# Ledger of designs, part 88: designed miniproteins, single chains, continued (5)

Each design is a single chain, and the fold is of that chain. pLDDT is the mean over its residues in the fold that is shown.

## One batch from the design tools (miniprotein)

Design m19058
Fold by ESMFold2-Fast:
Structure m19058 (fold): chain A 69 residues (1-69)
Amino acid sequence: MSLVEQAIAFYNSFPAHAHEQVAKYIVREFKLGVQDGKISEEDLEKVIEALKKQGVSEEVLKAGIELAD
């Protein structure tokens, strides 16, 4: 299973009321991994698009990225 597939499985393991917080956590961890050279920028883009397909808003995804700055 790819890292992105594992992240989406993790996201879906939580109840709906936790999804916004979990999405922010996932995006932050991927962004930190890119900054540390441990995750590819392509995988960060893939996880963001996968979370958008799950219904996560752009504002939530942006907030997750900002938590890594």
Scores: mean pLDDT 85

Design m19059
Fold by ESMFold2-Fast:
Structure m19059 (fold): chain A 98 residues (1-98)
Amino acid sequence: MMKPYGVVEVEMKDVDPQTARDIALALIAEAEAKGSLVSAVISPSGRILFVFETMEDAEALAEQARARLEKLGLFKSVRVYEATLEEVQELNRALLAE
């Protein structure tokens, strides 16, 4: 029996890899500041998966990510949901396979 995690998936509109990385690093810094970040993974395509111990931190990052991407005109999707450790491991595998 695994405690659920808060997960945030961020997908940006297509941009140059350096700009995508700079935005991803800024979002990772915001996520780290919340205190319950377990992991952050960036795909080769610039998709980012954040895993938090709490849904509160996940929801807060989702709002910040949406606002930042909308301001930049790069918003494609931001999803927030609960996942088990097994589900998180499967999501990380899928993301890294991009």
Scores: mean pLDDT 81

Design m19060
Fold by ESMFold2-Fast:
Structure m19060 (fold): chain A 68 residues (1-68)
Amino acid sequence: SMNERKARAIANAFVDLGAPEEVAEEIYRRVLEKLKGKNYSDEEIAWIAVEVARELGLEVRDPVPKPA
C-alpha cells in the first residue's frame, strides 16, 4: 500500500544517513504500525519517523520542510 511504500522509503533514508540495517528495519515496522488505519501528511509521517528513530537511540534532527 501507499503507507508501506512511505515507511520503506523512510527506512531507506535512514540507511543512507548511516543507520544500521537492523535499526532501519525496526523503524520501518514501527512507522508502518503507527500509520495503520491513518491518513497522515508527509510532514506528520516525518515527525513520526524522527520520534521512532530517537526511541531507537539515533541522534536525528527535527524534520525541515522540503524546498519547493
Scores: mean pLDDT 78

Design m19061
Fold by ESMFold2-Fast:
Structure m19061 (fold): chain A 78 residues (1-78)
Amino acid sequence: SLTPRQLRVLEALGRVAGTEPATVRQIAEAAGISQSTASRELNRLVEQGLLERSRSEAGETLYRVTDEGLRALAAQAA
């Protein structure tokens, strides 16, 4: 199951970008946490298969929710 912080980060990503990729900065702002905290939680979620990490042409790290991540959100959120 998701921790409360992991749930907050996944919900924030959904609000910012839906199923599209978003930057750490956008997710951190939406979740109300530091970029350092967001980066750590996002990388843990990637390790769990709930997010995918990629890099933009501008060199920014991007995160996108997976189908597994969407299922985890549906199971936890309501």
Scores: mean pLDDT 83

Design m19062
Fold by ESMFold2-Fast:
Structure m19062 (fold): chain A 74 residues (1-74)
Amino acid sequence: MATIEEIRELFEKAEELIVEYLRKQGYSEEEIQAARDHIRKLTEYIIEQVKAGKLDPDEVKARIEEEIEEIKKL
């Protein structure tokens, strides 16, 4: 069973990969900060839904891991 800590770590990993991609594409630091803020708000929302029993933590983990692999292909 995936933990909230594992889910947070996966979102943090995804955030850093997205930021690296955006920086390489020439996005501004303001645009990168907006992307970080968006990802962090989404992370907290998903964690609250998991805590409320509305989302399966194992399914959330699997989805984030799949998205990380797709980001790595960019």
Scores: mean pLDDT 85

Design m19063
Fold by ESMFold2-Fast:
Structure m19063 (fold): chain A 87 residues (1-87)
Amino acid sequence: SDIEEDRELAKKAEGAGPYALKLIELIEKGGPQEEIFEYGTKAQTLAAINRFGEEETRKQLEKLLEEAKKAGNEEAVRFAEIALETV
């Protein structure tokens, strides 16, 4: 399962988190760009959770999603949706 894979990755990169380790691997390989965006978003979300907590991070992401939809910013909508699924 993804949870077990994430735990194994986290054990190899203590303090980096599973998403940060995966992002580094993807950047070193030069892509795919869509996966770099996805794991970069997940790593940023994990960092926000560690700093602000899950409830506050979720509230901030829900506000970001609302504003992104109002602005018609498809990239920001995708960022917020991936981030909310990560919380």
Scores: mean pLDDT 75

Design m19064
Fold by ESMFold2-Fast:
Structure m19064 (fold): chain A 61 residues (1-61)
Amino acid sequence: REPEDRPTDADLLGIETGKHFDSNNPLKDAYNDLSEEDRNYLRKILGVPLGKNFKGGYPFS
């Protein structure tokens, strides 16, 4: 019961960079295996308004 059990920067960095590759989900592993550049690129695409960059009718096109 120590009040000093906060996660360290190294631990947080490992999660952010996807250093941990131990998971039961292959989909989650694939996402974590993505480089930080690919993750940033995905966030950029997802951050765009729905259907604004896609010439379609619904958000999946």
Scores: mean pLDDT 46

Design m19065
Fold by ESMFold2-Fast:
Order: sequence, then structure tokens, then C-alpha cells
Structure m19065 (fold): chain A 85 residues (1-85)
Amino acid sequence: SAHQALLRAIGLTLRGIGLLYELDLQARKGTVTEAQARAYIEEARRIVEEARELLRYPEARSMAERAIEIAEEVIRRAERLLREL
């Protein structure tokens, strides 16, 4: 349903924010390993894929777009860290 799609989009957005926070914290500590960077990329790509399915629901669209933006930022930052390792 449209209501369930919105709740899923909110959940994906919150997960993306959590990943971004964790990645930023670990990067500041200098503790990000290659395996961790790859795991962040994989989880963020899953968020993008799930959020793209929700774009078809008008009520969820804005939140799904937000989830995609945040997850793509996680991917960009993790890929940059991976190149520096």
C-alpha cells in the first residue's frame, strides 16, 4: 500500500543516515578497513535499489528520493576512502 511504501521509505532514509554517521565517525578515527568500506558500499546500494522501487508511489516519492541521495553520498565517501587505503 501507499502507506506501507512511505513507512519503508522513512526506514530506508533513517538507515542511510545511520550509515553516513557511522562511516563519518570511523573515518575520523582512521579505523575504516577495505572490508568495512566495501560493506558500506554494498548496504548503501541495497538502500538505493529498495528506494527506487518506492518511487512509483507518489506518497513515498520525496522520502525515497531522500533515501537515494543519502545512500549515494555513503557510496561516494566509502569509495573515496577505499581509493585512499
Scores: mean pLDDT 89

Design m19066
Fold by ESMFold2-Fast:
Structure m19066 (fold): chain A 75 residues (1-75)
Amino acid sequence: NAEELFKKGLELFKEGKYEEAVRYLSKAAKQLEETDPVKAALAYLHLSKAYERLGKFEKAQEYREQARELAERAS
């Protein structure tokens, strides 16, 4: 379920396992977009940070923009 994917993704991110974190967080974000856009925005923000740590700056920027857009829609 999306909540478990989100929690696992955050756990992996905190452990510095960025490649694994992006797999869980991307699935969680997609599933949460409709049901919990605030949590989806947090997942996209962490995806952005994880991609920065992996040196993938273009993807990091894209996910930061998705997080901003979802957060604006959720307010």
Scores: mean pLDDT 85

Design m19067
Fold by ESMFold2-Fast:
Structure m19067 (fold): chain A 95 residues (1-95)
Amino acid sequence: SKKKLQQAGKIIQDVIDKIKSEISKIRKSISFGSKNPKLGTLINSYDQIKKTVSDGDFKKISDTLTNISKQFDKMGMNDLSKIFKDASKKIDSII
């Protein structure tokens, strides 16, 4: 339904905005020329979401969010991992 598509779109946009916010914070806090492994993980996560969203398959989007959550856990980004797990569950509940 149109309402379900709007709800799913809002959840997706909220996680995209969260990644953008975290990227911005890390970029402001690192010294010029420094490498941060978490920044690479965030950028890769953004690219994965953007690609999956363009495909229009909400089940694939949910699975992608779950996989990104596992990547965040491996990097010690536990708060982001929880946000992405919760987003995945919310999308699954809409579909």
Scores: mean pLDDT 80

Design m19068
Fold by ESMFold2-Fast:
Structure m19068 (fold): chain A 69 residues (1-69)
Amino acid sequence: SFDEAIETIRKNLPKESAEAAIEALKEYRDKLSDRQIDIVTFYAISKGERTTKEDVIETAKYLLEIEKK
């Protein structure tokens, strides 16, 4: 769920990186599936302290382009 994604980000990233990632995910919440939110969350955590808002936005855009129906 989205709330679980936010909690996971806050547990695994420094405060600055966590808040940037959360802000980006909130912006894309209505556009992403639960699975896509999980993928974006995993990517942000994998990149760690160097995660930026732009990185999260680019990952979200990429997932939306791949899953065109």
Scores: mean pLDDT 80

Design m19069
Fold by ESMFold2-Fast:
Formats: sequence, structure tokens, C-alpha cells
Structure m19069 (fold): chain A 96 residues (1-96)
Amino acid sequence: DVERLVDEIVEAVRKALELLKKEPVLPVNGLKEDDEAALEAYERGNPLESVAELARAHLENNDYRGVLKAARLAAEILRREGRLELAERIEEALNG
């Protein structure tokens, strides 16, 4: 189940990165909120399932920066839970 969620997040990231290359514009709120959102979600105990659903919702709305932000949250959650291999898969996808 967790591995399937990670696969879905990785696929969403890959799609978002491809589409973002065509629209290399960073939203005004995206730059600072990326790191703050990751920390806040972890502090609130946001479950991986909720973060995966957020990534899907962002992708469906063409919010590619939102997909990348949600993926970073998922990787952080997985690292905190000791699922290093799964976190690395998301981080590798985020790097292109």
C-alpha cells in the first residue's frame, strides 16, 4: 500500500516536471511556502495517504508546483518514519 502511494507520487512528479518545463514560471506563493508547508505537515502528523491525495489533486488542477511541494512532504514523512529507500525514490524523481 505505501509502495503504491509512493509510485503514484513519483509518477505525478514526473508528469509535473515535464509540464513545468513548458511553463517555467514560479508562482509568487510557491517559493517560501514549499519549505514551510513541508515542516508544518510533518508537525501536524499529516499521513502519507493525505499527501498522496494532495499531489493527485494538484496534478489534476495543473498546479505542478503544488505536486512538487506535496512530494517533498511525502519524502520528509517517509524519512522520519525510517523508510529511506522510498524517500530516496521520491527525491530522485524530484531531481528530474
Scores: mean pLDDT 70

Design m19070
Fold by ESMFold2-Fast:
Structure m19070 (fold): chain A 74 residues (1-74)
Amino acid sequence: MEESEEERDGLKVKTVVEKLSENETLVTTTLTFPSGVQVVEKTHEIKEGNVVKKETVTEGAGSRYHHESEEILP
C-alpha cells in the first residue's frame, strides 16, 4: 500500500494505491477543494497480459460517474 498527499493551488489531492493481487490494483484519489467540497475517484486496474483494464467511479458534489477504459502496454 502506498499513500501520498499533495496540494495544488488550494486543491488537496490524497492518493492511496492498494495492490490487491499481482495483477490487480485499486487507486483511490480524494480531491478536497478550497470550498471544502470533496470528490472521491476509485480506479480498479486489472492487468491481463499487455492489456490494463481500468474501471473508474467518481463520486462527489451530488454526482456519480462511471467510466471504463483499456490501455495496451508496449
Scores: mean pLDDT 76

Design m19071
Fold by ESMFold2-Fast:
Structure m19071 (fold): chain A 100 residues (1-100)
Amino acid sequence: MKEEKIEEALKVFKELYPDASDEEIEIFRKVLEGYSVKGIELLTELLKAVHSGSMSDEELEELEKEALEYHHRLPKEKAEEVEKKKGKTLEELDIEAVEV
């Protein structure tokens, strides 16, 4: 199901942006892989709305926010926590290295 929805979204992206490079298409594919099926559907609607100009900036922002709720990748906040934890571990290793 998810792979089918990714291929559908990529087809829409290519139709709306025919001049898109292979690199841009691969970046979009990687973005979609971080979302659930519902998130992919919402992102596809967002692309169509942006291209058609049928939605206001406020409506586009709301749709983007809704799509993010279905994202499976670590949010930036958790990425910062992982970096802080890594820094603490390195400091702890430095203390052990000085004692040995």
Scores: mean pLDDT 64

Design m19072
Fold by ESMFold2-Fast:
Structure m19072 (fold): chain A 94 residues (1-94)
Amino acid sequence: SMEEVEKKLQELVEEAEKLLEKVKAGEVSPDEAYEKLAEIQRRAREIREFMERNNIPLTEKIEELEKKLVGAMIETEEEIQRRTGVKPPKESRV
């Protein structure tokens, strides 16, 4: 349902914002932070695929939540790199 999608996206936004705060506070290693970012990214992709399969429209609320989520993920990655100099891991060979 649309409400379930909105709730799940809001939960991911809150997780991403919490991760950013932990990175800023130095409470997580770069490896752990990137692993958590990858998990958030995977769950966001699953939500998008669910929306497409069920013809759930991209409402203004969902667009706003997606923008907040992407923004928080980008800011977290930039903060990890700024704080530690560690770049995201390269994708392993298939």
Scores: mean pLDDT 82

Design m19073
Fold by ESMFold2-Fast:
Structure m19073 (fold): chain A 107 residues (1-107)
Amino acid sequence: MAIEYLKKAIEYLEKALRLAEADPNTPQEVIDLVKKALEDAKKGLEYAQNGDYETALEYFRKAAETASKALELAQKAGNQEVADYLKKAIDYLRKAIIELRKQITAK
């Protein structure tokens, strides 16, 4: 279900952020991008919970794109744990986007 995937994506983004902030080797840009992705994912969840799946879809696309940029930079910095959590978050965001598209088409 889309909402379950979104909650998992947010959980993994929060874990990635906490780990990134705790690791002095994490570039500030990675932290900033993860914060942005988390904000967009949370806004998207709010819209999805209110039944505005089209607006939710836009926020989750933005969150996935921003998280993907953070993933590239985390991998380049050698921060494998942050990268692994970001990869999981992106996977769940993509699954949520697919399910939300089905909901929009059914309406």
Scores: mean pLDDT 85

Design m19074
Fold by ESMFold2-Fast:
Structure m19074 (fold): chain A 67 residues (1-67)
Amino acid sequence: SMREEQALRAAEGGARAWEQGNEAAVEKAIQDLRELGFPEAAEAMERAVREGASAEEIVRAAREALE
């Protein structure tokens, strides 16, 4: 669906932003996931960021939450 495709783009964008240290873009990606109807993916990403997870861990958590 269009929402699922947009959620994947948001999750990937957020992961890249995290690698680049762009906190504003990470926050936007988390918000976009919530607005698209994937609160579990948004919370997984937000939690991983707060716990100091690696970029790879954040990418994995977000992608798995979208499945």
Scores: mean pLDDT 80

Design m19075
Fold by ESMFold2-Fast:
Structure m19075 (fold): chain A 89 residues (1-89)
Amino acid sequence: SSSVRRSVAGLYNEAELVRELGERLAALPEDTRYELVLIDLSSTDDTRAVLEELAARFPQVKVASLDGVGPDGWKTAPEAFRAAAEAAA
């Protein structure tokens, strides 16, 4: 099986955390195999833009967005959250 370890996270107004994540990913070896799916939950800060910059820097990072869900989108719209994660993969 060609399965790579996949991690999925929903983010709301976490631009600083995403920037810190970018620094941590930059410290990994260039050929490190992982898939990280990051879903923007209708953030009102720079989170969406920082996520798009992160995905442009690291081919292992996939980004999706859910509109109108807010910070509990992973709980209030779990099917949409799963669909976004699958579509981004």
Scores: mean pLDDT 77

Design m19076
Fold by ESMFold2-Fast:
Structure m19076 (fold): chain A 98 residues (1-98)
Amino acid sequence: MTEEERERIEQKAEEYLSLPEEELIELAKKEEDPVLLYRVIQGLLKEKRYELAAKIAESSPLISPAMRNEARLAAGLPPLPEEEEQKILRERALELKE
């Protein structure tokens, strides 16, 4: 990613963070750029908007389990147990098709 692309993503994330919660959730469901979604979730966590960050992380399949777990912890939810993390790892391995 170029520096210009990074700044553009950061600017879009700031715009998304200024949106009403309902609009932000709808955009997260339609958004195909995982990097932009990660930036939005990080911004929500920094603003202490933990519940919304968790909802966004759960709304998109593009969000990694690690980021989802981080948002859950910030929202006061327990981390995913290692057994669930192993299941997610196995599901991803199956997607890769040997």
Scores: mean pLDDT 70

Design m19077
Fold by ESMFold2-Fast:
Structure m19077 (fold): chain A 80 residues (1-80)
Amino acid sequence: GSMSQSQNELNTINQQYNDLSQQGADMLASGTPVSTVLQTIKTGLENLKTQAQTLTSPTAKNTAVTRLTGDIATVNEQLS
């Protein structure tokens, strides 16, 4: 019975992920340095990962955490 709630929670994480991606695009369009954009995105992804770890469904949590962990690793490679 918790699948609808867990899906709504996952949809909230997905919306925040999309908003973060749009924020990065807007920052680049406004002339923000790439390093500043990447640092902002990294912070946002780490915050989303913390939120994803509170999801009630193990499947939803694992899906969101795995995606966000991979994205954080990619940003860290770009910052190194």
Scores: mean pLDDT 83

Design m19078
Fold by ESMFold2-Fast:
Structure m19078 (fold): chain A 67 residues (1-67)
Amino acid sequence: SELERLRRLLEVLREKLQELEAKRDAVRASNPSSPESQQQLQLLDGMIEEVRREIAEVEARIRALEA
């Protein structure tokens, strides 16, 4: 069903978000002041915001289908 597909997608997106947040935290903990780390943090923050947007869209679709 579409609901099952969306729930699986949501789980995958939440796992991806957790991995990206863990990577961000690792960079912050190791050497956040280096130019290389600052560039990595900028890229990770962008990816995190994209995944959060996708999660919100999938959650909205699930809510609409459950109504």
Scores: mean pLDDT 88

Design m19079
Fold by ESMFold2-Fast:
Structure m19079 (fold): chain A 64 residues (1-64)
Amino acid sequence: SLREQNIAALRAAIEEAAAAGNRDRLASAIAMLSEEDPELAEELMEKYGIEREKVEEAQRRFRL
């Protein structure tokens, strides 16, 4: 499904951002993932140590 394809693409983007040490890209990719799968997004926030406030800020940018 399109949703599964989107989740797979976001997972790949998160892995690339983590490997690059780019915390802003990590927060942005997790924020996008939270619209498709909020439980997985919370799990990845904990795994990579991304603060909820950073994800919420990124979510606000995408709602514009």
Scores: mean pLDDT 82

Design m19080
Fold by ESMFold2-Fast:
Structure m19080 (fold): chain A 82 residues (1-82)
Amino acid sequence: VAERLRRHSEALELQGKETGNEKLYEAARLFRLAARFAEEGDSERAREYVLRAGELLAELVSDDPETRRAVLEYAERLAREA
């Protein structure tokens, strides 16, 4: 789980650097924190940060409710693995 969260953080940080979108950096930071807490065995905090990152990403990817729901469902699955 921690490795997957770290990869998401790296991908979002790269996109933030390419686009200059500050919210992508924020999402990357949240996934990086989640990865750290997962590595420390703090599953509750890891889950919290994954869900927060998912909410931010859902807002960024589309104004379409169905697309936003799909992003949130993915984040919930990642959180359950933490």
Scores: mean pLDDT 76

Design m19081
Fold by ESMFold2-Fast:
Formats: C-alpha cells, structure tokens, sequence
Structure m19081 (fold): chain A 62 residues (1-62)
C-alpha cells in the first residue's frame, strides 16, 4: 500500500514531463490527501512521515 502510493505519485510526476509547478501542486495534493485521510491505518505521526516522503519523492523526479 505505502510503496504503491509512492510509486503512483512518482509515476504521475514523471507523466507531467518535468513541469516544476505541476510537480509542486502534485506533491501538495498527495501530502494533503495523506494527512486528511481518516481511513489510512496510520497514526498522525506516521501520516506526517509518509506525506513528507511522498512529497520529496515527487519533487525529486527529474
């Protein structure tokens, strides 16, 4: 699940063809979705860590 979410976010970032503004919007979108999802079986602390990792992975796409 977590690896699949990160892989999906990275794949979408790659599909945006290195558009830095679009990647920032995508990173913020995924961070918000993770932090605000009450159905994720994660603590608030784990959600913050996951949101940070996903955002960093999206922004690191070349």
Amino acid sequence: MLDELIATAVALARALARNEDAKRVLAEYFRRQILEDPNLPLSEEEKRELAERVAEAVLAVP
Scores: mean pLDDT 74

Design m19082
Fold by ESMFold2-Fast:
Structure m19082 (fold): chain A 74 residues (1-74)
Amino acid sequence: EFEKIKELLEKKLRQYAGKEIDSDTLLNLIKEVLKEAGYEVDDSLPPVENIVKILGEEKTKELQEFIDKILEKA
């Protein structure tokens, strides 16, 4: 469920509250969250392509907006 992914990401991003997070660290956290949510991640693909493959383009954009909103508040 997409909501579960958002919840898991929010919990992991709390570690970075008030800190800068680089894109590689962020993409790795997203991959971990997808694995924890029960999705199979293909490590042969770049991180962004893995996310798009699992969630699709629309949900990937929605997730990016959600992450940006959390990081802006941190």
Scores: mean pLDDT 73

Design m19083
Fold by ESMFold2-Fast:
Structure m19083 (fold): chain A 76 residues (1-76)
Amino acid sequence: NKLKELEELTKDKDKEKRLEAVEKLAELLEEHPNEVIRILEDMVRNDPFEEVRKKALEVLVEEGVKLLKEGVEKVT
């Protein structure tokens, strides 16, 4: 399971592997939105590396903007 492997990677000691996990999780947002959002929110709150927290937050903000835009388009 790709999602489980990436969740394990988010706990790696290496900052670069954790950053890679965030990028790979972003790619899975369409397939597993609820699980990916949960993992990214946890990383924003608890990741020891500031760069990892910022990257996770960036992904969540981008997805939030996309969802808001889609909602507006449906109201017309």
Scores: mean pLDDT 78

Design m19084
Fold by ESMFold2-Fast:
Structure m19084 (fold): chain A 65 residues (1-65)
Amino acid sequence: TTDVDNLLDTARLADDSSRRTRDQSDNLYRNATTPSMRQQGDNLYNNARTLGDVSGHLRRMADGM
């Protein structure tokens, strides 16, 4: 496996994790009955966003190689 392939594989894993975490956030919001549950939803959403940003960064690094 080349360094480019490794970056793209890691980006794919980060993107998959981002989507799953966003799904968890959406599910929590749909079932949220308390402010605490909504705050947990916000935290999951922010985590998903960070994972998406990491994936994008890794793809740009691979493209620059």
Scores: mean pLDDT 84

Design m19085
Fold by ESMFold2-Fast:
Structure m19085 (fold): chain A 78 residues (1-78)
Amino acid sequence: MFVDMIPEGEREILLAIDERGGSATVKELAEATGLSQSTVTRNVRRMEKAGLISREGRTYSLTELGRKIAELARKELA
């Protein structure tokens, strides 16, 4: 609401997917971020609706928009 347009949990998940080559499962994301699987599941549902990721079976992949946002989040002070 105030300063951050991307929720912290979603930012961490975007970075984790990007670091894994652009796709990951809920289990891999939970391990990479330290978040619970339920928190990851809630966040990936929101991110899919926002067009940041796409779902294929049990795997979530970054869209073009998702990759761009992940790169910006990683380079916080470029």
Scores: mean pLDDT 76

Design m19086
Fold by ESMFold2-Fast:
Order: C-alpha cells, then sequence, then structure tokens
Structure m19086 (fold): chain A 94 residues (1-94)
C-alpha cells in the first residue's frame, strides 16, 4: 500500500522512504505517534536522506508532497501538515 505513495519518488530515495513511511504509518495507526509529529518526522527523514544521496532540490520538494498526501490521507489536521512542511523547508533552505 505505501509503495503507491513512493512510486514516482526519486530512485535513490524510493526504498528508504517507503520503509520509513511504512514504519511511521504503522506507529500512527497504533497510536504510538502524535499526528503533529508524523509529518514533521517524515519531512526531516526525506531532507536528511536526500542530502546524503545528493538528491536535487526539485526531487526533494516532490517527495515532500508525498509526505503532505500521507498526512491528509491519515486525517492529520491541515495546519499541522502545513506547519511541519514549512519548518522542514526552512532548515533545508540553509
Amino acid sequence: AVEAYTANVDADLKQPFTEALQRAVDRYQAGKIKPEYLVKRLGYFVVTEGQKQLTPKEHLVESLKVVEKVGRDLNVPQANIDGGVAEVMKEYDR
């Protein structure tokens, strides 16, 4: 199921992102992670892994759209999705 979210993600990020996404979704469904932390944690994972892989910024932005979609599909409040992505992008733009 989570593989559908990462189908068009950059090839170097696809496997590690899919694995991280599956773990995050499983923990969220089990009530072990708060909604506000899910999007932020996944966003930081994408940026950190992308920096290690030297992924182009445009591909990281597309991967962050996947994080936003996952947040929406899990009914995370839109304000928490927007805030989490904005915080991650501010750190990336340094």
Scores: mean pLDDT 75

Design m19087
Fold by ESMFold2-Fast:
Structure m19087 (fold): chain A 70 residues (1-70)
Amino acid sequence: SSMEEEKKRQIEKLLEEIGRLLTQLLGEENAQRSTDFLRTQVQKLIDEGKYDEALELAESAVRSLRATLA
């Protein structure tokens, strides 16, 4: 559905932002491990059709990282 594809695009943008924020916080090497773990969790939710849960997980991670860097 178009709504599912739109949510997938939003999730991918959030995962890119998470990678950027984690790189600022931890450096590239440590950021890659954390990003890979989170991508795996998000992908599992997407594969199960749980797009809203995947989106909330990604949004929560961005909020927490931005708060840490502020």
Scores: mean pLDDT 84

Design m19088
Fold by ESMFold2-Fast:
Formats: sequence, structure tokens, C-alpha cells
Structure m19088 (fold): chain A 90 residues (1-90)
Amino acid sequence: AEEERERAMARGRELHAQLAPWLQKIANNLDMTEELEKLFATMDDEQILEYIIEKLGLDPAEAEEFRRAWALRRAFLAEMAELAARLEAE
């Protein structure tokens, strides 16, 4: 259990390092208003991704890099959900 948690923490740090430049671009170009938070609450993960790409005005190459980073985030969240379910089963 502890080794699994340590691995998850290390994975989270790697993901944060890869996403940090994109999170900074989002913070600099998108105001996270209550209206935007409500909008994101009505969207699925793919819709949020496409909205951010459009709002940031990313070119096709930048959009592809961001999609890869976003997919890595999705994979990490799925791994964390699986870990949580296994810990609840113990």
C-alpha cells in the first residue's frame, strides 16, 4: 500500500511538472470566473479541453501537445481512482 502511494505521489509530481507550463498559460489567458466554473461543470473532459484550445488560440502543433498533456492528466486521474477503489476494498 505505501509503495503504491509513493508511486502515485511521484507520478503526480511528474504530471504537475509537465502540466505547469500549460496551467500558467491558462491562468494568464483565462479568468476562472464563477460563470466559467459553472460552464465547465456542464462539460465533459473532452469539451473542456477543446474549449481551452479555442480560447487560448493554440495552433495545431500547440493544440496537439496540449492534448497529449491533457490525456496524461486523464490517465493519472483514472489510476488514482483505481488506487482509491483498491484501498477501500482492503
Scores: mean pLDDT 74

Design m19089
Fold by ESMFold2-Fast:
Structure m19089 (fold): chain A 99 residues (1-99)
Amino acid sequence: PVISKREEDAYNEFRASHSPKEVVLTEAKIIGLYALGYSQEEIAEELNLSKDVVSAILKRSSSIPEEVKEKVAKLLEEGDWEGAAQVLIDAGFYVSTVD
């Protein structure tokens, strides 16, 4: 999947404007909501984000196995946002520096 310059710039601005914890939680929400059947536009409106940020995060997540995305979606349905973020970390999407 190819990320456009606009999507890359929007994603970089998003990361620069948010803490690492906020970034991980937001990416987990986007991935989970999309797996639950929400459109990119609906996710952008729900989370008050640019569609370009949502698109960039989803394209970055394309290497994540569908099984992992489904697990994230189930945890989000249960209200376990921290568990959803941890699944992404455990899957190697976010390289934890041991802390």
Scores: mean pLDDT 77

Design m19090
Fold by ESMFold2-Fast:
Structure m19090 (fold): chain A 72 residues (1-72)
Amino acid sequence: GPKKYSEKQLKIAEILGLKPEDLEKESEKVKKFEDLMVYLTTRDNDVTVEELVNLFGLSRKQAEKIIEIVKE
């Protein structure tokens, strides 16, 4: 069946350049997004901009936006 994502997860995917239809496909970007979601869940959203930049190769602006979304 189709994967169910929260509104916050879809906003994070958009920051990574992924549309909802892209999430149904196997790609390196989707794998990175899924790894990021697991990381955020495992850390109980207690993450820093520096961790996201260094571990996932995100820009500082992408990391800042993701942290803002997970804190809402």
Scores: mean pLDDT 78

Design m19091
Fold by ESMFold2-Fast:
Structure m19091 (fold): chain A 79 residues (1-79)
Amino acid sequence: SDELFQRVVQAIQQLIDQISFVDPKLAEQYRQRLEAAVAAKDLDALIQLLRELSIEYYLLAGYTEKEAQEKAEELLKKL
């Protein structure tokens, strides 16, 4: 749905902004992927991007790989 698409895009944008304070080059790479997925209207690509960004965000916050994956899955479950 358009509502789900907009929520996922907004969540990705917020995570990219957070990552940009730590790694601006990585954030720019993710912005390019976001722009491509939005242009293609590819919801599956956007959900995958949100999963990857959520994991990166929690890793940057000091969580282990396992904890970051678990927290990312809980975040996706709330979509």
Scores: mean pLDDT 87

Design m19092
Fold by ESMFold2-Fast:
Structure m19092 (fold): chain A 83 residues (1-83)
Amino acid sequence: SRERILEISKIMARVLAILTNADLMRRMKVPRDVALERLEADLAILREDLTRLQADPDTPESVKEKVEAAVKRLEALIEEVRE
């Protein structure tokens, strides 16, 4: 449906924004506590997006895989910042 296409578009735009922000924070050497708070908040949002996409059998698997990859990348970045 058109509603599904718009939702997927919104989620994919959010994925791009979140990953771009994470890369910018790393390059700008944002303080660890500030970076962790933002990354954990962004991760929570992407996890909710992924759960909704996985619950919809009509969502393309390629979209689900891309969002899952973004979640895993953010999880890895959070662990790197904590170390």
Scores: mean pLDDT 86

